# Designs tried in a protein design run: designed miniproteins, single chains, continued (4). Part 55

Each design is a single chain, and the fold is of that chain. pLDDT is the mean over its residues in the fold that is shown.

## One batch from the design tools (miniprotein)

Design m13901
Fold by ESMFold2-Fast:
Order: sequence, then C-alpha cells, then structure tokens
Structure m13901 (fold): chain A 98 residues (1-98)
Amino acid sequence: MEEEIKKAYEMGLKAVETGSLEDLRKAAEMNEKYKDLFEELIRALELAPTSPLAKVQATAIINYLKALYSGSEEVKKQADREVLKAMIDALYEEEKAK
C-alpha cells in the first residue's frame, strides 16, 4: 500500500511536470484521492484549443496540483493570481470572437 501511494505520488508529479495527456490519464488511474481533478484537467486540456475558458481552467487545475504536490502556500497563492489574470484574458478573447 505505501509503495503504491509513493508510485501514485510520483506519477502525479510527473503528469503535472510534463502536462502530457497520457501521463495525466495514468495519474488519474493511480491517484484515487485526486482522480476527479486529473480527469477535469484532461477535459479542460482537450477543450483548450476551442475554448479560452477551458484553457484558464486547465491552468488553474495544473497550478493547484503543483501547489498540492509541493506543499507550498506561496505556490498556491501565485497559482490563484495566475488563474485570475488568465480568466480576464480569456473573457476578453471570447468577447473579441463575438
């Protein structure tokens, strides 16, 4: 069990570092506690080319996962600021497209 948790943690770190869909799917399967979060990130990344809001959501989730795996409050605060800026930029891009 402890070795499975360690492998799940390492796979989660790798997926967050690489951002690859294959690594993220593997991380979702191995990380039951954060499975929904990894699955939501995969969906957001698949929609990102056609949805600026999905791109913001992907950025939010990946930064949150980075903060979670690092254990750093400063990384979490920085991630929240990045998400807010990306959200504003995405809303502006969506308005331009109309």
Scores: mean pLDDT 68

Design m13902
Fold by ESMFold2-Fast:
Structure m13902 (fold): chain A 71 residues (1-71)
Amino acid sequence: SEEEKKKQIFEIMEEMEKKVNSEEVKEFMKMLKEALEEGKVSIEGALKILKELAKIMEDEETLEKIKKVEE
């Protein structure tokens, strides 16, 4: 369901925040969560954004988690 995908996305975001330990990443994630909840960003859009961030972080584990949510 879309709600289950949103939950998985929020979990991925939380893990990414912990790995980077960056105030800028925390603020970005807060804005992305709000945009997703308000429907300003689609589930597909959020996944694309997180995928690019995971690539920047060189986080292969997060990339695989995103791929599973996309399926």
Scores: mean pLDDT 81

Design m13903
Fold by ESMFold2-Fast:
Structure m13903 (fold): chain A 84 residues (1-84)
Amino acid sequence: SAEENQQREKIEKWVAKAKELLAKFVEGEVGPNAVWEALSLLITAFDEARKLSEELAEEIKKLLQEFADLVPWARPIIEEVLAK
């Protein structure tokens, strides 16, 4: 539906912004708050994706798992989100 397509576009934009924030943080262009913002965007994207598409949710789940490997302090938060 048009509404599902619009929500998919929002999810894709949240994922893209999270990836951009992490890349800029690694490059030293933004502060540590960018890591928290990226995590929040990926969690929001995952929660919305699981309502629309199992395939999209699985892709974002993998990104969250990769995030936990790069940012170990976030692992307990990510594991709780993925257990829902």
Scores: mean pLDDT 84

Design m13904
Fold by ESMFold2-Fast:
Structure m13904 (fold): chain A 61 residues (1-61)
Amino acid sequence: SDEEILESFKRYLEDLAAKSPSAEEFRRQADLIIAYLRSEGVPEELVERIREIAEEILAKK
């Protein structure tokens, strides 16, 4: 389900943020992931939800 996919991405992005040396590097990596998802044909609504999760995580850094 979309909910399970979003929860998995949230955990993945939280781990990525913890391992990133800066907020800027995290944003760069998150942008690459978003670009990859779009290239694979993931629905834009789901991509936007994942982007929102990344911005929420970035706001806490």
Scores: mean pLDDT 83

Design m13905
Fold by ESMFold2-Fast:
Structure m13905 (fold): chain A 95 residues (1-95)
Amino acid sequence: AKELVEEALALAERALEAARAGRVEEAERLLDELEELIRKIMELLPEKRFELELALGLADIHRGVGKVVGDPQEGLIRAAEIYIETLKEILEELG
């Protein structure tokens, strides 16, 4: 499980870099890949399911709001930051 969480964190950090650079399409693809990986992590770490579901929900809100207000970049940045914080906490508890 730890290796998948490390991979997810790397994807989240890459998504943040893409979003900050204004590469919106790249950031969206990386976040979509990350969210699929998070769903796999939830199956392997059922004790972290609530925290991961909360992160997915908050990220979805930020991504959605950004699209509605015509500023998708800020929503993608916020989503990536949420995932980075959640995944770092999980890694600390696993280590």
Scores: mean pLDDT 85

Design m13906
Fold by ESMFold2-Fast:
Structure m13906 (fold): chain A 58 residues (1-58)
Amino acid sequence: GLNLPPLTIRDMNLNTADILIEYYGLSEEDKKKIYELIDKNPDSDETWSEIFEIIEKS
């Protein structure tokens, strides 16, 4: 529909993280760590570097 709710950068980052979590089949523990990283610093290169480290170690 034309009436979409507004998306924040945080919402977009959470959606991206959810896609990565599903695609790589990450554990519940790794999901929790990723969500906590996004909640603290949703738009930082450091946060995304840590997320990718979690994915690579999985």
Scores: mean pLDDT 73

Design m13907
Fold by ESMFold2-Fast:
Structure m13907 (fold): chain A 96 residues (1-96)
Amino acid sequence: MQAEVEEVIKWIVENSSSPEEMTGLAIRYVLVRLGALSEEEARELLALLRAGRTAEALARLDAAAAEKAAALSEEERAAIEAIVEALKPLAEKYYE
């Protein structure tokens, strides 16, 4: 996995204030981890987050996730659903 993508996921966990917020952000990053972002794009996204430009970072992530979602096969959709369900207990463990 790309180091920059993993660092962004860690940022989501550390900066989410509720299970619902964490789950919503995690869904977007699951789409990214399925190849919606290149290493360079992930690096740029992380730089925006580190600079406090969160709204711009989220807008780029949402655009990438939407593009990937439009191209998903039925098998990829099932895989995303399974990953989201697996993340739900993790969100509950961190935020109750």
Scores: mean pLDDT 57

Design m13908
Fold by ESMFold2-Fast:
Parts: structure tokens; sequence; C-alpha cells
Structure m13908 (fold): chain A 77 residues (1-77)
């Protein structure tokens, strides 16, 4: 699905700290209209944040995200 590819690319953008708050809000609003895509997004986001064996590694990955983006994603982590 082209939409799943867009989600994968956007997750990479988020994790690199390149996504704006407004871009994340727009994506979430679109995904909440499609439960299958929202599920795909949450599963891929959790997978990309990874097999983090320590809270310190998790915090280091999250530190690349703006505080605004972190707040938007908290409900999906």
Amino acid sequence: SSKKKEIDEFIEKILNGEATEEEVKKLIEELEKDPELLKYFTERLREALGNVKTSEEFQKKLSKLSPEVQRLLLGYL
C-alpha cells in the first residue's frame, strides 16, 4: 500500500527529529479516520523505537524528537 510506505517514511522522519508538530498532527488526524492504518503506524513506531533494553537508550531515541512531537506520540507508545 502506498499509504503504508508514506507511514514508514514519516516514522523515519519523526525519529530523525525532522518532523514538525503540525506535520505529526496532520498525519495523526488522517490515521484516526482509518483504524487499520493507525494500527500499522503504532506497531511500526513501537518497532522502530526498538528492542530498547534500557530506559536510557529509550530516552536517547526520544531526545531526537521535539517536546511537542513527544506529547503527540505518547498516546501511541
Scores: mean pLDDT 75

Design m13909
Fold by ESMFold2-Fast:
Structure m13909 (fold): chain A 68 residues (1-68)
Amino acid sequence: MSEEVKKASEEKLEEIRKQIEEFGKESGNKEAEELFLEALDYWVEGKEEEALEKFQEALKLVYEKNGK
């Protein structure tokens, strides 16, 4: 379990942002893309509660439209 490294590194953040943007382009789910990006920003700022809220909203949009 990780303990010392609590926040994502800049390299990891850029990788995640790119994956989110690619997901938005490929899936066409622009709303979920924006929510995921906002969640990352809150997470980096240490706003864990707000970050989780945005992640959950994004996942709901993805799950409802692409999931079964």
Scores: mean pLDDT 71

Design m13910
Fold by ESMFold2-Fast:
Structure m13910 (fold): chain A 75 residues (1-75)
Amino acid sequence: SPSRQQLLDLLVDVLTALFRAHDVPWSDDQVRELAEGILASHSPQEVLGLIRWLIEHGDLPEEVRERLRQKLEEI
């Protein structure tokens, strides 16, 4: 099972990619605060499900989506 730190780092990467793909001007600090709030309010299994859903349904560029899928398989 992934550590909390591995889940946080991957969720931050996914949310950062999502917001950049949709031209949402959130700072790195704002994205990290959101990711920490999600982790505090959800189980590790729910967070993994959210990460998978965002990668597949977040309308990310294909190269970014493949990179994030590879990171998910490594944790």
Scores: mean pLDDT 88

Design m13911
Fold by ESMFold2-Fast:
Structure m13911 (fold): chain A 78 residues (1-78)
Amino acid sequence: AEEEVAKRTAEAVEEAAEEVLGEKAKVKVSRNAKGEVVIEVEIGDKKYVVDAETASELPPELRKVLEAASERLAAAEF
């Protein structure tokens, strides 16, 4: 259940990164000690950690990737 959601989230972000930026992304989805979802995204030489606190501070390029991934997940899961 939660593992399936994490896998789908990682796949959606990887696909969105290729679609929006034309670059391969390495995505890891996990939960922190508080049970919050943490998404680690590596695009080229750049590494980003996305959680509830950092989501508003993301670079515009990564924000576009997450918006595209969110649309994919909304169509598939909601």
Scores: mean pLDDT 71

Design m13912
Fold by ESMFold2-Fast:
Structure m13912 (fold): chain A 93 residues (1-93)
Amino acid sequence: SKEEQIKALAEILYKTGKAILTFESREAALFARGLLELGFKEPPEEVKERPKFEVVGDTQVLVTTIKDKKTAEYTARAIYSLPFPPVGFEAGE
């Protein structure tokens, strides 16, 4: 489910500080990065530090954040609130 994917991604971000998101296409990855950068322009109080979003390869976005539980949970939820969420993710380290 969406909530299970959010929880799993948040755990990876909290434990490692890095996750690689895989999108359906290059255009989807670029669009996702742009939306996430805009969404975190003024991060909410629960986000200790603005995450970094970098396009890697053709269809992937590397997410780098601090190892903070609330930041990880908020970032994972923002990712799965995208119009076209990632088709998969893995640890970035």
Scores: mean pLDDT 88

Design m13913
Fold by ESMFold2-Fast:
Structure m13913 (fold): chain A 83 residues (1-83)
Amino acid sequence: HMSVEELRERIQKEGRSGRPLTDEEIERIKALMKKHFPELSDEEIEKFAEVARRLGLTPEQVELMILEDKEKAIEFFKKLLGE
């Protein structure tokens, strides 16, 4: 299980956190984003899912980030979306 700090370091160093994601994992990430951030539009959630796929962010890593600090997690996600 990768820590949030370790995950951020890997993204910065190699441009991604790990392995390619499956379509099922991408759908799980979308469900997690809708559950914890209902204020996000479907378009924003889809855009984040594409970023997560590119970076290799697993649903487990996304959930861990949200559970550890929801406010910092959404700030990080919005930064990844390039707003």
Scores: mean pLDDT 72

Design m13914
Fold by ESMFold2-Fast:
Structure m13914 (fold): chain A 72 residues (1-72)
Amino acid sequence: SEAKVTIRYPGLDPKAVANAIVEVAKEKGVEILQFQLGENSVDVVFAIDKPDAEFTVSSVEELKAWLREYLS
């Protein structure tokens, strides 16, 4: 039971994106199994029984909102 998620964040700070993902995963009690951070996208594997997903965000706020919903 793992979900592979690709998040695309063109023009955003990768470190801010990484911090937001870790923060939301911790809030939801979901373990991060793999994390591959890039300049414009990240590939994350979550220990959760949900379908794989791909999402593009334009802000860290949008990322947090989407990820909170997805990991719920």
Scores: mean pLDDT 89

Design m13915
Fold by ESMFold2-Fast:
Structure m13915 (fold): chain A 77 residues (1-77)
Amino acid sequence: MKELREEVGRLRKRVLAAGENASEEDVERLVRKTEELLKLEIEEYEKETGDKELTEEVRKLAEEYLERLREFLLSLV
């Protein structure tokens, strides 16, 4: 978890520093690592709450958010 958060942080800084010159590869990697992080956070939430129905709804919303994020970031490259 911590290592993944650190990796996402590094990728985010790299993409933001490059701005309009950010590579599509770095953008896709940032999206993929953010997706992995969200999946782990949701899994931890399910373990803490035991509410599988609510957790599944959160997963669906996270997937929709990630798709919008991917589209947004790719539009900048």
Scores: mean pLDDT 74

Design m13916
Fold by ESMFold2-Fast:
Structure m13916 (fold): chain A 83 residues (1-83)
Amino acid sequence: EGEKYIEKAREALEKGDYEKALKYAKRAFAEGLHLYQDGKNEEAAKVLEETAEILREVAEKSGNEEARGLADRARALADSLRK
């Protein structure tokens, strides 16, 4: 359930808890991949797009390179699934 993890990641990000935000964003990323594997491309694109946005902000505010790499991957996959 990617939406639930996205909301938890945003809450952690707002509190400055970048480690917790990354943890929940990684779970949202995994859910997006599961939706993609199940052929739910529109739902996968939405989850991955929101996940990429959160991961980008974590990377910018914390300097976390793992978050940057995951943000780039989530964005690229989301873009590929939208038409």
Scores: mean pLDDT 83

Design m13917
Fold by ESMFold2-Fast:
Structure m13917 (fold): chain A 88 residues (1-88)
Amino acid sequence: MAAARAQAQALLGRLQAELRRLAELLAAGEISEEEFLARAAELAERLARELRALAAAETDPEARAFLERLAATAEEDARALRELAERA
């Protein structure tokens, strides 16, 4: 669990930092709402793929289940953001 949790935290921290940068660009008027949502969806899709890869490599069933739950959440977030981007 410790290694899986640390890797997941690192991936989530990277996503949060990248989303903050996108939000700042949107607030400054440097990107559109559509561009923000599309880029946010891409970041969530990447997080989901990276979490799925970690889960596939994990031998501890508890750690694997933890990573699979995080990946499923990221996949749901990516789908919602992609839908919003298409409607923007």
Scores: mean pLDDT 87

Design m13918
Fold by ESMFold2-Fast:
Structure m13918 (fold): chain A 59 residues (1-59)
Amino acid sequence: SEYTGAVEVSLEDSVETAIEKAKEAALRIGGPNAKIVVDPEAVELLRKSIGVATATGVL
């Protein structure tokens, strides 16, 4: 099954920090055996605006 972790990004967070928080959120949903995927296109969109960071987990 596929699932997504999402975290609201603050003005003090770097893109890298936001992505790490999103990965942690995805791991909390899918557990430690889930594969976490971060799409480069999503990272590029995050760099253009302050918003929501996402990471997708696949079981």
Scores: mean pLDDT 60

Design m13919
Fold by ESMFold2-Fast:
Structure m13919 (fold): chain A 75 residues (1-75)
Amino acid sequence: SSTEEEIKKLLEETKEKVEKEKDADKAFQLISETVKKALEIIENSDLSEEEKKKLIEFIDKEANEMLRTVLSKAA
């Protein structure tokens, strides 16, 4: 769906920004803002409960991967 493609693109764009971001606080803000936007897209969509669950799981996985990247750079 267009909603799935929009969310995947949003997460990929944020992942690239997080990889290049040297400031951990700014990187955390980028991740937080992206997750919020992605969840708002899902909330406002007419997707089935199953499709929403799958996208939320995808967002969680991608966000956790980005958080691990930020934490490894801060150590």
Scores: mean pLDDT 84

Design m13920
Fold by ESMFold2-Fast:
Order: C-alpha cells, then sequence, then structure tokens
Structure m13920 (fold): chain A 72 residues (1-72)
C-alpha cells in the first residue's frame, strides 16, 4: 500500500486523495480476507475513482495497481 501511495503522488495525485485511495485499498484487503469479494471490488473501484478525480489518468492508476498487486 505504501508503494502505491508513492506511485500515485509521483503521477500527480494530491496527498489528500492518495490517503483516501490508500484507505479504500486497506478496506478492500480486509473485505477480501473476510471472503467479501463484492465489497473488496467496490473498495478498489472507490480507490481508482479517488485517484482519477485528483487528476491521474485511469490507465495510469490501473498500471500502478497491477504492478503492485504482483508483489503482494
Amino acid sequence: IEAVREALLKAGASQESVERAAEHLREAARAAAAGDGEGARDHVRQAVRTAVESGVPQETVNRILYEHARLE
């Protein structure tokens, strides 16, 4: 999650938006661990939306998430 935060900041997201996106990603991880696949997907969508609304292109956000998902 910290690596995703740094990548989003470097891509032009505001610190405030990055903190919100990171919170959604933590909630997604908790939902997945609890077996709530729909809740996990909803939280990931909220994280992507938050980053896009702060000015990061959606393709860039998707790349960052895919790159870091392979390491965890």
Scores: mean pLDDT 75

Design m13921
Fold by ESMFold2-Fast:
Structure m13921 (fold): chain A 69 residues (1-69)
Amino acid sequence: LPLEGHRAYEQGDLEKAIELYEQAAKQTTDLGDKADLLRALSKVLKDAGKEEKAKEYEEQARKLEEQAA
């Protein structure tokens, strides 16, 4: 669930937050919800210093938002 990922992020457990957001995104079929999860994942990845991977998820989120609109 996105809430569990957000909690891990707030606790400073970036690695766990990344795992939880990735799992939530994989299980989500709604395009808008998936885009939101990928944006949250991108933010956590940036904080973890994984800029390139963060950009990939941000681009995927943008494409899903366009499809959901």
Scores: mean pLDDT 77

Design m13922
Fold by ESMFold2-Fast:
Structure m13922 (fold): chain A 58 residues (1-58)
Amino acid sequence: EEKERIVEELRRALTEQNRLLSDAPPPEIDPNAAEKLTDEQIEALRRVIAERRRSLAA
């Protein structure tokens, strides 16, 4: 469930960032997929979102 909550948060943040950048449609992340994601995949997603957040803030 913690992974599910994290993925939900990351998905929302990624969707918001992609909308602001007006690029291609955001990647799809299903709640069910959260159960299948590894710690590495979650960390990679977090890193991408953090990097985008920094770029937008800078």
Scores: mean pLDDT 60

Design m13923
Fold by ESMFold2-Fast:
Structure m13923 (fold): chain A 56 residues (1-56)
Amino acid sequence: AAAMAEIGALHGRVRARSRTPEEYGAAFTPEDVARLKAGLREVAPAQHAELDAGLA
């Protein structure tokens, strides 16, 4: 629940500072990506495990 709220807030902040789809994608920082990945691990551990295994 808390992780989902943080992901939503982060997504909202990134979207708010970008005016075009191109800017939206570029607005994510490595820290933002790390936080999204951590949130995904908590909310959808099976999907995170599959992605991590596929990259290994």
Scores: mean pLDDT 58

Design m13924
Fold by ESMFold2-Fast:
Structure m13924 (fold): chain A 103 residues (1-103)
Amino acid sequence: DEAIKELEKLAEASEKAVDLGRKLKEDPKNEEVRKKLEEALKQVEESVLKAYESLDEEGQKKLHEKVGQAQADASKEPTDVEGIITLSEKIAKAAKELKEELK
């Protein structure tokens, strides 16, 4: 129950980061969008930790592995913004998949 709520928050925060990353990719000089993206990424980091703390040992291992894979995939992107979009999309997907396993 608590884990489902924290995974929903993680998915929402990550989806917001995806949206802001896409906006920044379309307008790279938009400082307002850049600041909002930086704030959204901090929320994603906090939400990953809260989701991790709410999960059992198996769920914690799965979240850790999925976040690590998302980071690895993001590092292969040609630009920082594309890396942020890939990371955030994959974390959102991981949160949704883990949430479905708990239902």
Scores: mean pLDDT 87

Design m13925
Fold by ESMFold2-Fast:
Structure m13925 (fold): chain A 110 residues (1-110)
Amino acid sequence: SAKEKVLELLEEHKKKHKELADKYNIPEEIKEYIINYEEEVIENAKKASEYLSEKELVELVLEHEEHQIKALEDLIKKYENDPRLKAFYEEAKKEEEKTAEELKKILEEI
């Protein structure tokens, strides 16, 4: 189902964020914060899936991803003079954009 695809996509997204934090040697406290945030997003999506239609769930998660892309654009600009953090946020933005693209594909199949 589209709901199962969305939840699987969010689990992959969490895994990619963890790998990215490791790649850029992000401090453990920040890495734990990111992972806990991703876990919370997944749990909220699971809860929402119990009362939202497939289309409504995909649209909700897509809106969240588009908001995160905008936040990452602002962080890239803020850290433009920190090559490591800039690279981390640029790669994080690319992963968010890939997730948004996959969500749009799922939405087209509903």
Scores: mean pLDDT 85

Design m13926
Fold by ESMFold2-Fast:
Order: C-alpha cells, then structure tokens, then sequence
Structure m13926 (fold): chain A 89 residues (1-89)
C-alpha cells in the first residue's frame, strides 16, 4: 500500500512559498520517512508538496502535524490544506 500526502500552502509571496517548500521537503525526507517528495511553487505564492510513503501511516500523520505547525507558526502562511489518499494495488 502507498500513501499519498498532498500539502497545498498559500503564502504571502513567491519568496515565502519557496522557503516553505524547501523547509517541508527536507522535513518530509528526513523526519517523516517519505520515499518520494515533489515540490511545485507557483508565481502566485502557492506551494504544492506531494509526498509518497510506502506502508507508513505514522509518517503520513507526522506530515499532517508538520503542515499544521507551519500554518500556526509561520507569519507568511495564509492557508494550508492537507489531503491524504491511500493507493491500494
């Protein structure tokens, strides 16, 4: 089973979005145990981060907690959305 976690963050600026994307990428790879991480930064200040985890539900929950922590503690974050999808095959 694979777990796909998508984090969408709306930041106040493109520069803030880039910094947030880099911070989350490093945390997802090193602390959450993500197998794959993709970061997409848009000119409107939106950053979309997709993490793939293999049979690691605790890692997926950790990612959600990280996103919520950033939403509360980062002054340049306007909105955070976290989606978790289980892929069975």
Amino acid sequence: MKIKVTITIKAKSLEAAKRIGELLRDSLLSQAGADEVTVEVREDGTVKITAILKDNEEGAKFIKKLAESIAKNHPDVLEVKVETKKIEE
Scores: mean pLDDT 80

Design m13927
Fold by ESMFold2-Fast:
Structure m13927 (fold): chain A 59 residues (1-59)
Amino acid sequence: MAEEEEAGERARKATENAIKLREEQGKVYSEEQRQAMIEKAGAFGREDARRRAEERAAA
């Protein structure tokens, strides 16, 4: 529950920071690409955390 939301939020923030660092190194992203990457990372983080929690509860 809360851990899933936190994992998704952390994934989003980590992706935003990674984009910033790459842009400082001269890479350019479109606004649409940024949004897509952030949303994809958040969804993956949330789903992965949920699966991990279910596996631990079953063990």
Scores: mean pLDDT 77

Design m13928
Fold by ESMFold2-Fast:
Structure m13928 (fold): chain A 90 residues (1-90)
Amino acid sequence: EEEKIREIAEEYKRLGIKAIEESETLENAILAAQRVLRDLGEALGLPEEVVRELLAKLTADLRASKGDKEKMKEAVERAVEEAVREALRR
């Protein structure tokens, strides 16, 4: 079960990183990354309140990046790992 959770998370991490790379603006990158994280939360069966907290933190980290693609990818990776930790606590 843990292996399955991590495999799902790795797929969404790849999708999130791709969304950052393919986005032309910071706003588009934020919207795309938020969608990926919401979809991951649903796939992992996370409660709505947990997903909202993860989205708020991801959005803040992406804003703090000032459009730096490497920092934005790091923010996505951190959000995915936090989602995995929440899923494994269930």
Scores: mean pLDDT 86

Design m13929
Fold by ESMFold2-Fast:
Structure m13929 (fold): chain A 107 residues (1-107)
Amino acid sequence: MSKAEEYIEKAREYALKALEYEKKAKEAAKNGDAKKAKEYAEKAIEYGKKAVEYGLEALKASETPEEVAKAAGAALAGMGDAWGAVMYAEKAGGAGEELKKKFEEAF
């Protein structure tokens, strides 16, 4: 397995974790639990950041256009999942500006 493929797998793993926390933030928001929605959004930002970091390492190690596309896709997925979680937390109870700042600092 190439070094790029190893980093792509890690980026995908963290993107999936970001997605899990986006789903948890959505559920918490639907239940009016602003505190849990915020906590889950913070976790989604943390894992999304790791997906981008591994995606960038995968890009640096990429030897093919296919590896570049997979790396970029995983990074964008993690970042998008984190943003989705922030939007759900904002909808639940007004921590949105604080979480948007944390997102900007992470990415």
Scores: mean pLDDT 87

Design m13930
Fold by ESMFold2-Fast:
Structure m13930 (fold): chain A 71 residues (1-71)
Amino acid sequence: MENLEKARELIDKAKKAFEEGNYLEAISYYTKALDVLSKDDSEEAKRLRAEVTEFLDQAMKKLNEEIEKKK
């Protein structure tokens, strides 16, 4: 229960950072959410891990696009 609540809090912070263009901060929060969820073996945690992994991938893609532009 606590892990799911903490993970959702971190996901909300990550989404806000992503919307503000702060992709590195978004990655940090998504990574923390995955760490919290890794300690919970419930089906809800498994589902959230899949969702967060997708969002993390999107944030990393955006960060890589910004790094490439600084070439």
Scores: mean pLDDT 80

Design m13931
Fold by ESMFold2-Fast:
Order: structure tokens, then sequence, then C-alpha cells
Structure m13931 (fold): chain A 80 residues (1-80)
């Protein structure tokens, strides 16, 4: 992923969250709750869903959004 692609996806996530995207807010809260419960695999899944949603908002195709979600899940899992 280029820095420009990462910036576009990050901007889409921030816009979706700030403009009352309830799905993004719900996924973030579910990820936090899973981490507090010690369920790292559920947390990984919720963060992957957030990345997928952000990618779709940023105008990526469903196939690109799915690939990005898988990559984010791998990165998050490696850091937990």
Amino acid sequence: MTSEEAARISAAMLIASSEGNEEMKKLLQQGIDARKAGDNEKAVAYYGQMARTAALVAGLSEEEADRLARLVEQEVRAKL
C-alpha cells in the first residue's frame, strides 16, 4: 500500500466515524470490548471489518476492500 492510499483510507475512516456512521462506531466499540475480554481473534475480525468498510467508503471495489481487510487482520494479529 502506498502512503497516499493509506491516507485516503484513513481519511474515509475518520469521515465515516465523524459523520455518524453507526456501523463504523459499532465495529470500533465491538473491537474494544473484544480486546477487554481477551478475545484477540474477535478483535482482529472487527478491525478487519472496519478496514473493509473504510475501503468501500474510499471508493475501492469489493474485491479490493476484501483484500485490504485480510491484510489488516494479518497486521493486527501479528501485533497482539
Scores: mean pLDDT 77

Design m13932
Fold by ESMFold2-Fast:
Structure m13932 (fold): chain A 69 residues (1-69)
Amino acid sequence: VSSLSVDQVIALIDQKAAQAKTLSSADAQKVIQDILDLAFKASSVYSIDDARKLNDHAVAQIEAVLKSL
């Protein structure tokens, strides 16, 4: 994640969320954990503003995945 831009990480989160919506509940939970891990790692690498934007986006995508299950 340290070598990726904020926009690239957001795009990766979007891709993972789209995949999770097509998976079983158990597999979707693993993808949600991957999204959380990405957001957590980003918080230690990016500026506060960028980390906040990324975390807000990650939360919205996780909520969308959970709503689709």
Scores: mean pLDDT 79

Design m13933
Fold by ESMFold2-Fast:
Structure m13933 (fold): chain A 64 residues (1-64)
Amino acid sequence: MDEILRLREQAARIAGVELTEEQLRATTPADIEAWADRLFEQGKVVAAVELRRLAEQVRRLLEA
């Protein structure tokens, strides 16, 4: 759980999204992928790729 929360916190920080801890715990891989799509549209390709990797890591941990 802590590891998943830390990955979500990192993703929100990269995306520049302000979330409470409760909102972070409810954050899904799809939410992080949506943030990556927005960053890609802004030309922030490196940050978008990093968010997609974080979404995949969160998804794998949730599926375990």
Scores: mean pLDDT 83

Design m13934
Fold by ESMFold2-Fast:
Structure m13934 (fold): chain A 89 residues (1-89)
Amino acid sequence: GLGEQLVEELAQVGPKVARELMEQGVPPEEAFEEGMRATEEAVDALLAQLAAQGHQLSPEFVDGLRRRTLELAGELTRRVVEEIERRRA
């Protein structure tokens, strides 16, 4: 459904940001934290956009989207950070 597609798309923000930061020499922990911050900002921006377009979002939908996106983003971002660190060794 739409919620699943949004989770998948938003969850890609963290890994992308973390990869770009690590390529610039940012340490793994800082790259992870910035990736997760970017993910939270992307979720907030999407929710604000949907509300501005007149969509009435249930609290359950908002909470579910945020929770699932952050869980998936955390897993994917950690994996990217660990992969890049292994390539540097």
Scores: mean pLDDT 87

Design m13935
Fold by ESMFold2-Fast:
Structure m13935 (fold): chain A 56 residues (1-56)
Amino acid sequence: NPVEAGTTTAHPLAKAVDVEGGYRAVAPEGFTQGADGKTYVAPEGYSGPYADEVVP
């Protein structure tokens, strides 16, 4: 799902790619993007940093 330019993503490791009209959030490797496009789910067993990170 696209995010507005200048907004934060659900996860600090997520990156936005430029698309016409705004930015699309990209989930970090191994994570799955939620249906809302704003949250990312760490794979089961993940114990790295930011596992609990959620967009407000």
Scores: mean pLDDT 48

Design m13936
Fold by ESMFold2-Fast:
Structure m13936 (fold): chain A 72 residues (1-72)
Amino acid sequence: AAEKVAEMARSSFPPEWAEEIGKALGNDEEFYEAVKRAVKEYLLSQGFSPEEAERLAEEAARRAVEQKKKLE
């Protein structure tokens, strides 16, 4: 479940979320918060519980920051 959500988020961010995340790329903390917020709101819109959405969004944001650091 988490793996598929991360793949969907990576390959098909809504354009609006991708742009906001892109603007946050200059700061790891802002980038983490932007990804976490975007993923959490997306998961809530898909019917995930607030607890599940928060856990999955936090994990996705951590992975996104790690990937960003590896690409730098």
Scores: mean pLDDT 70

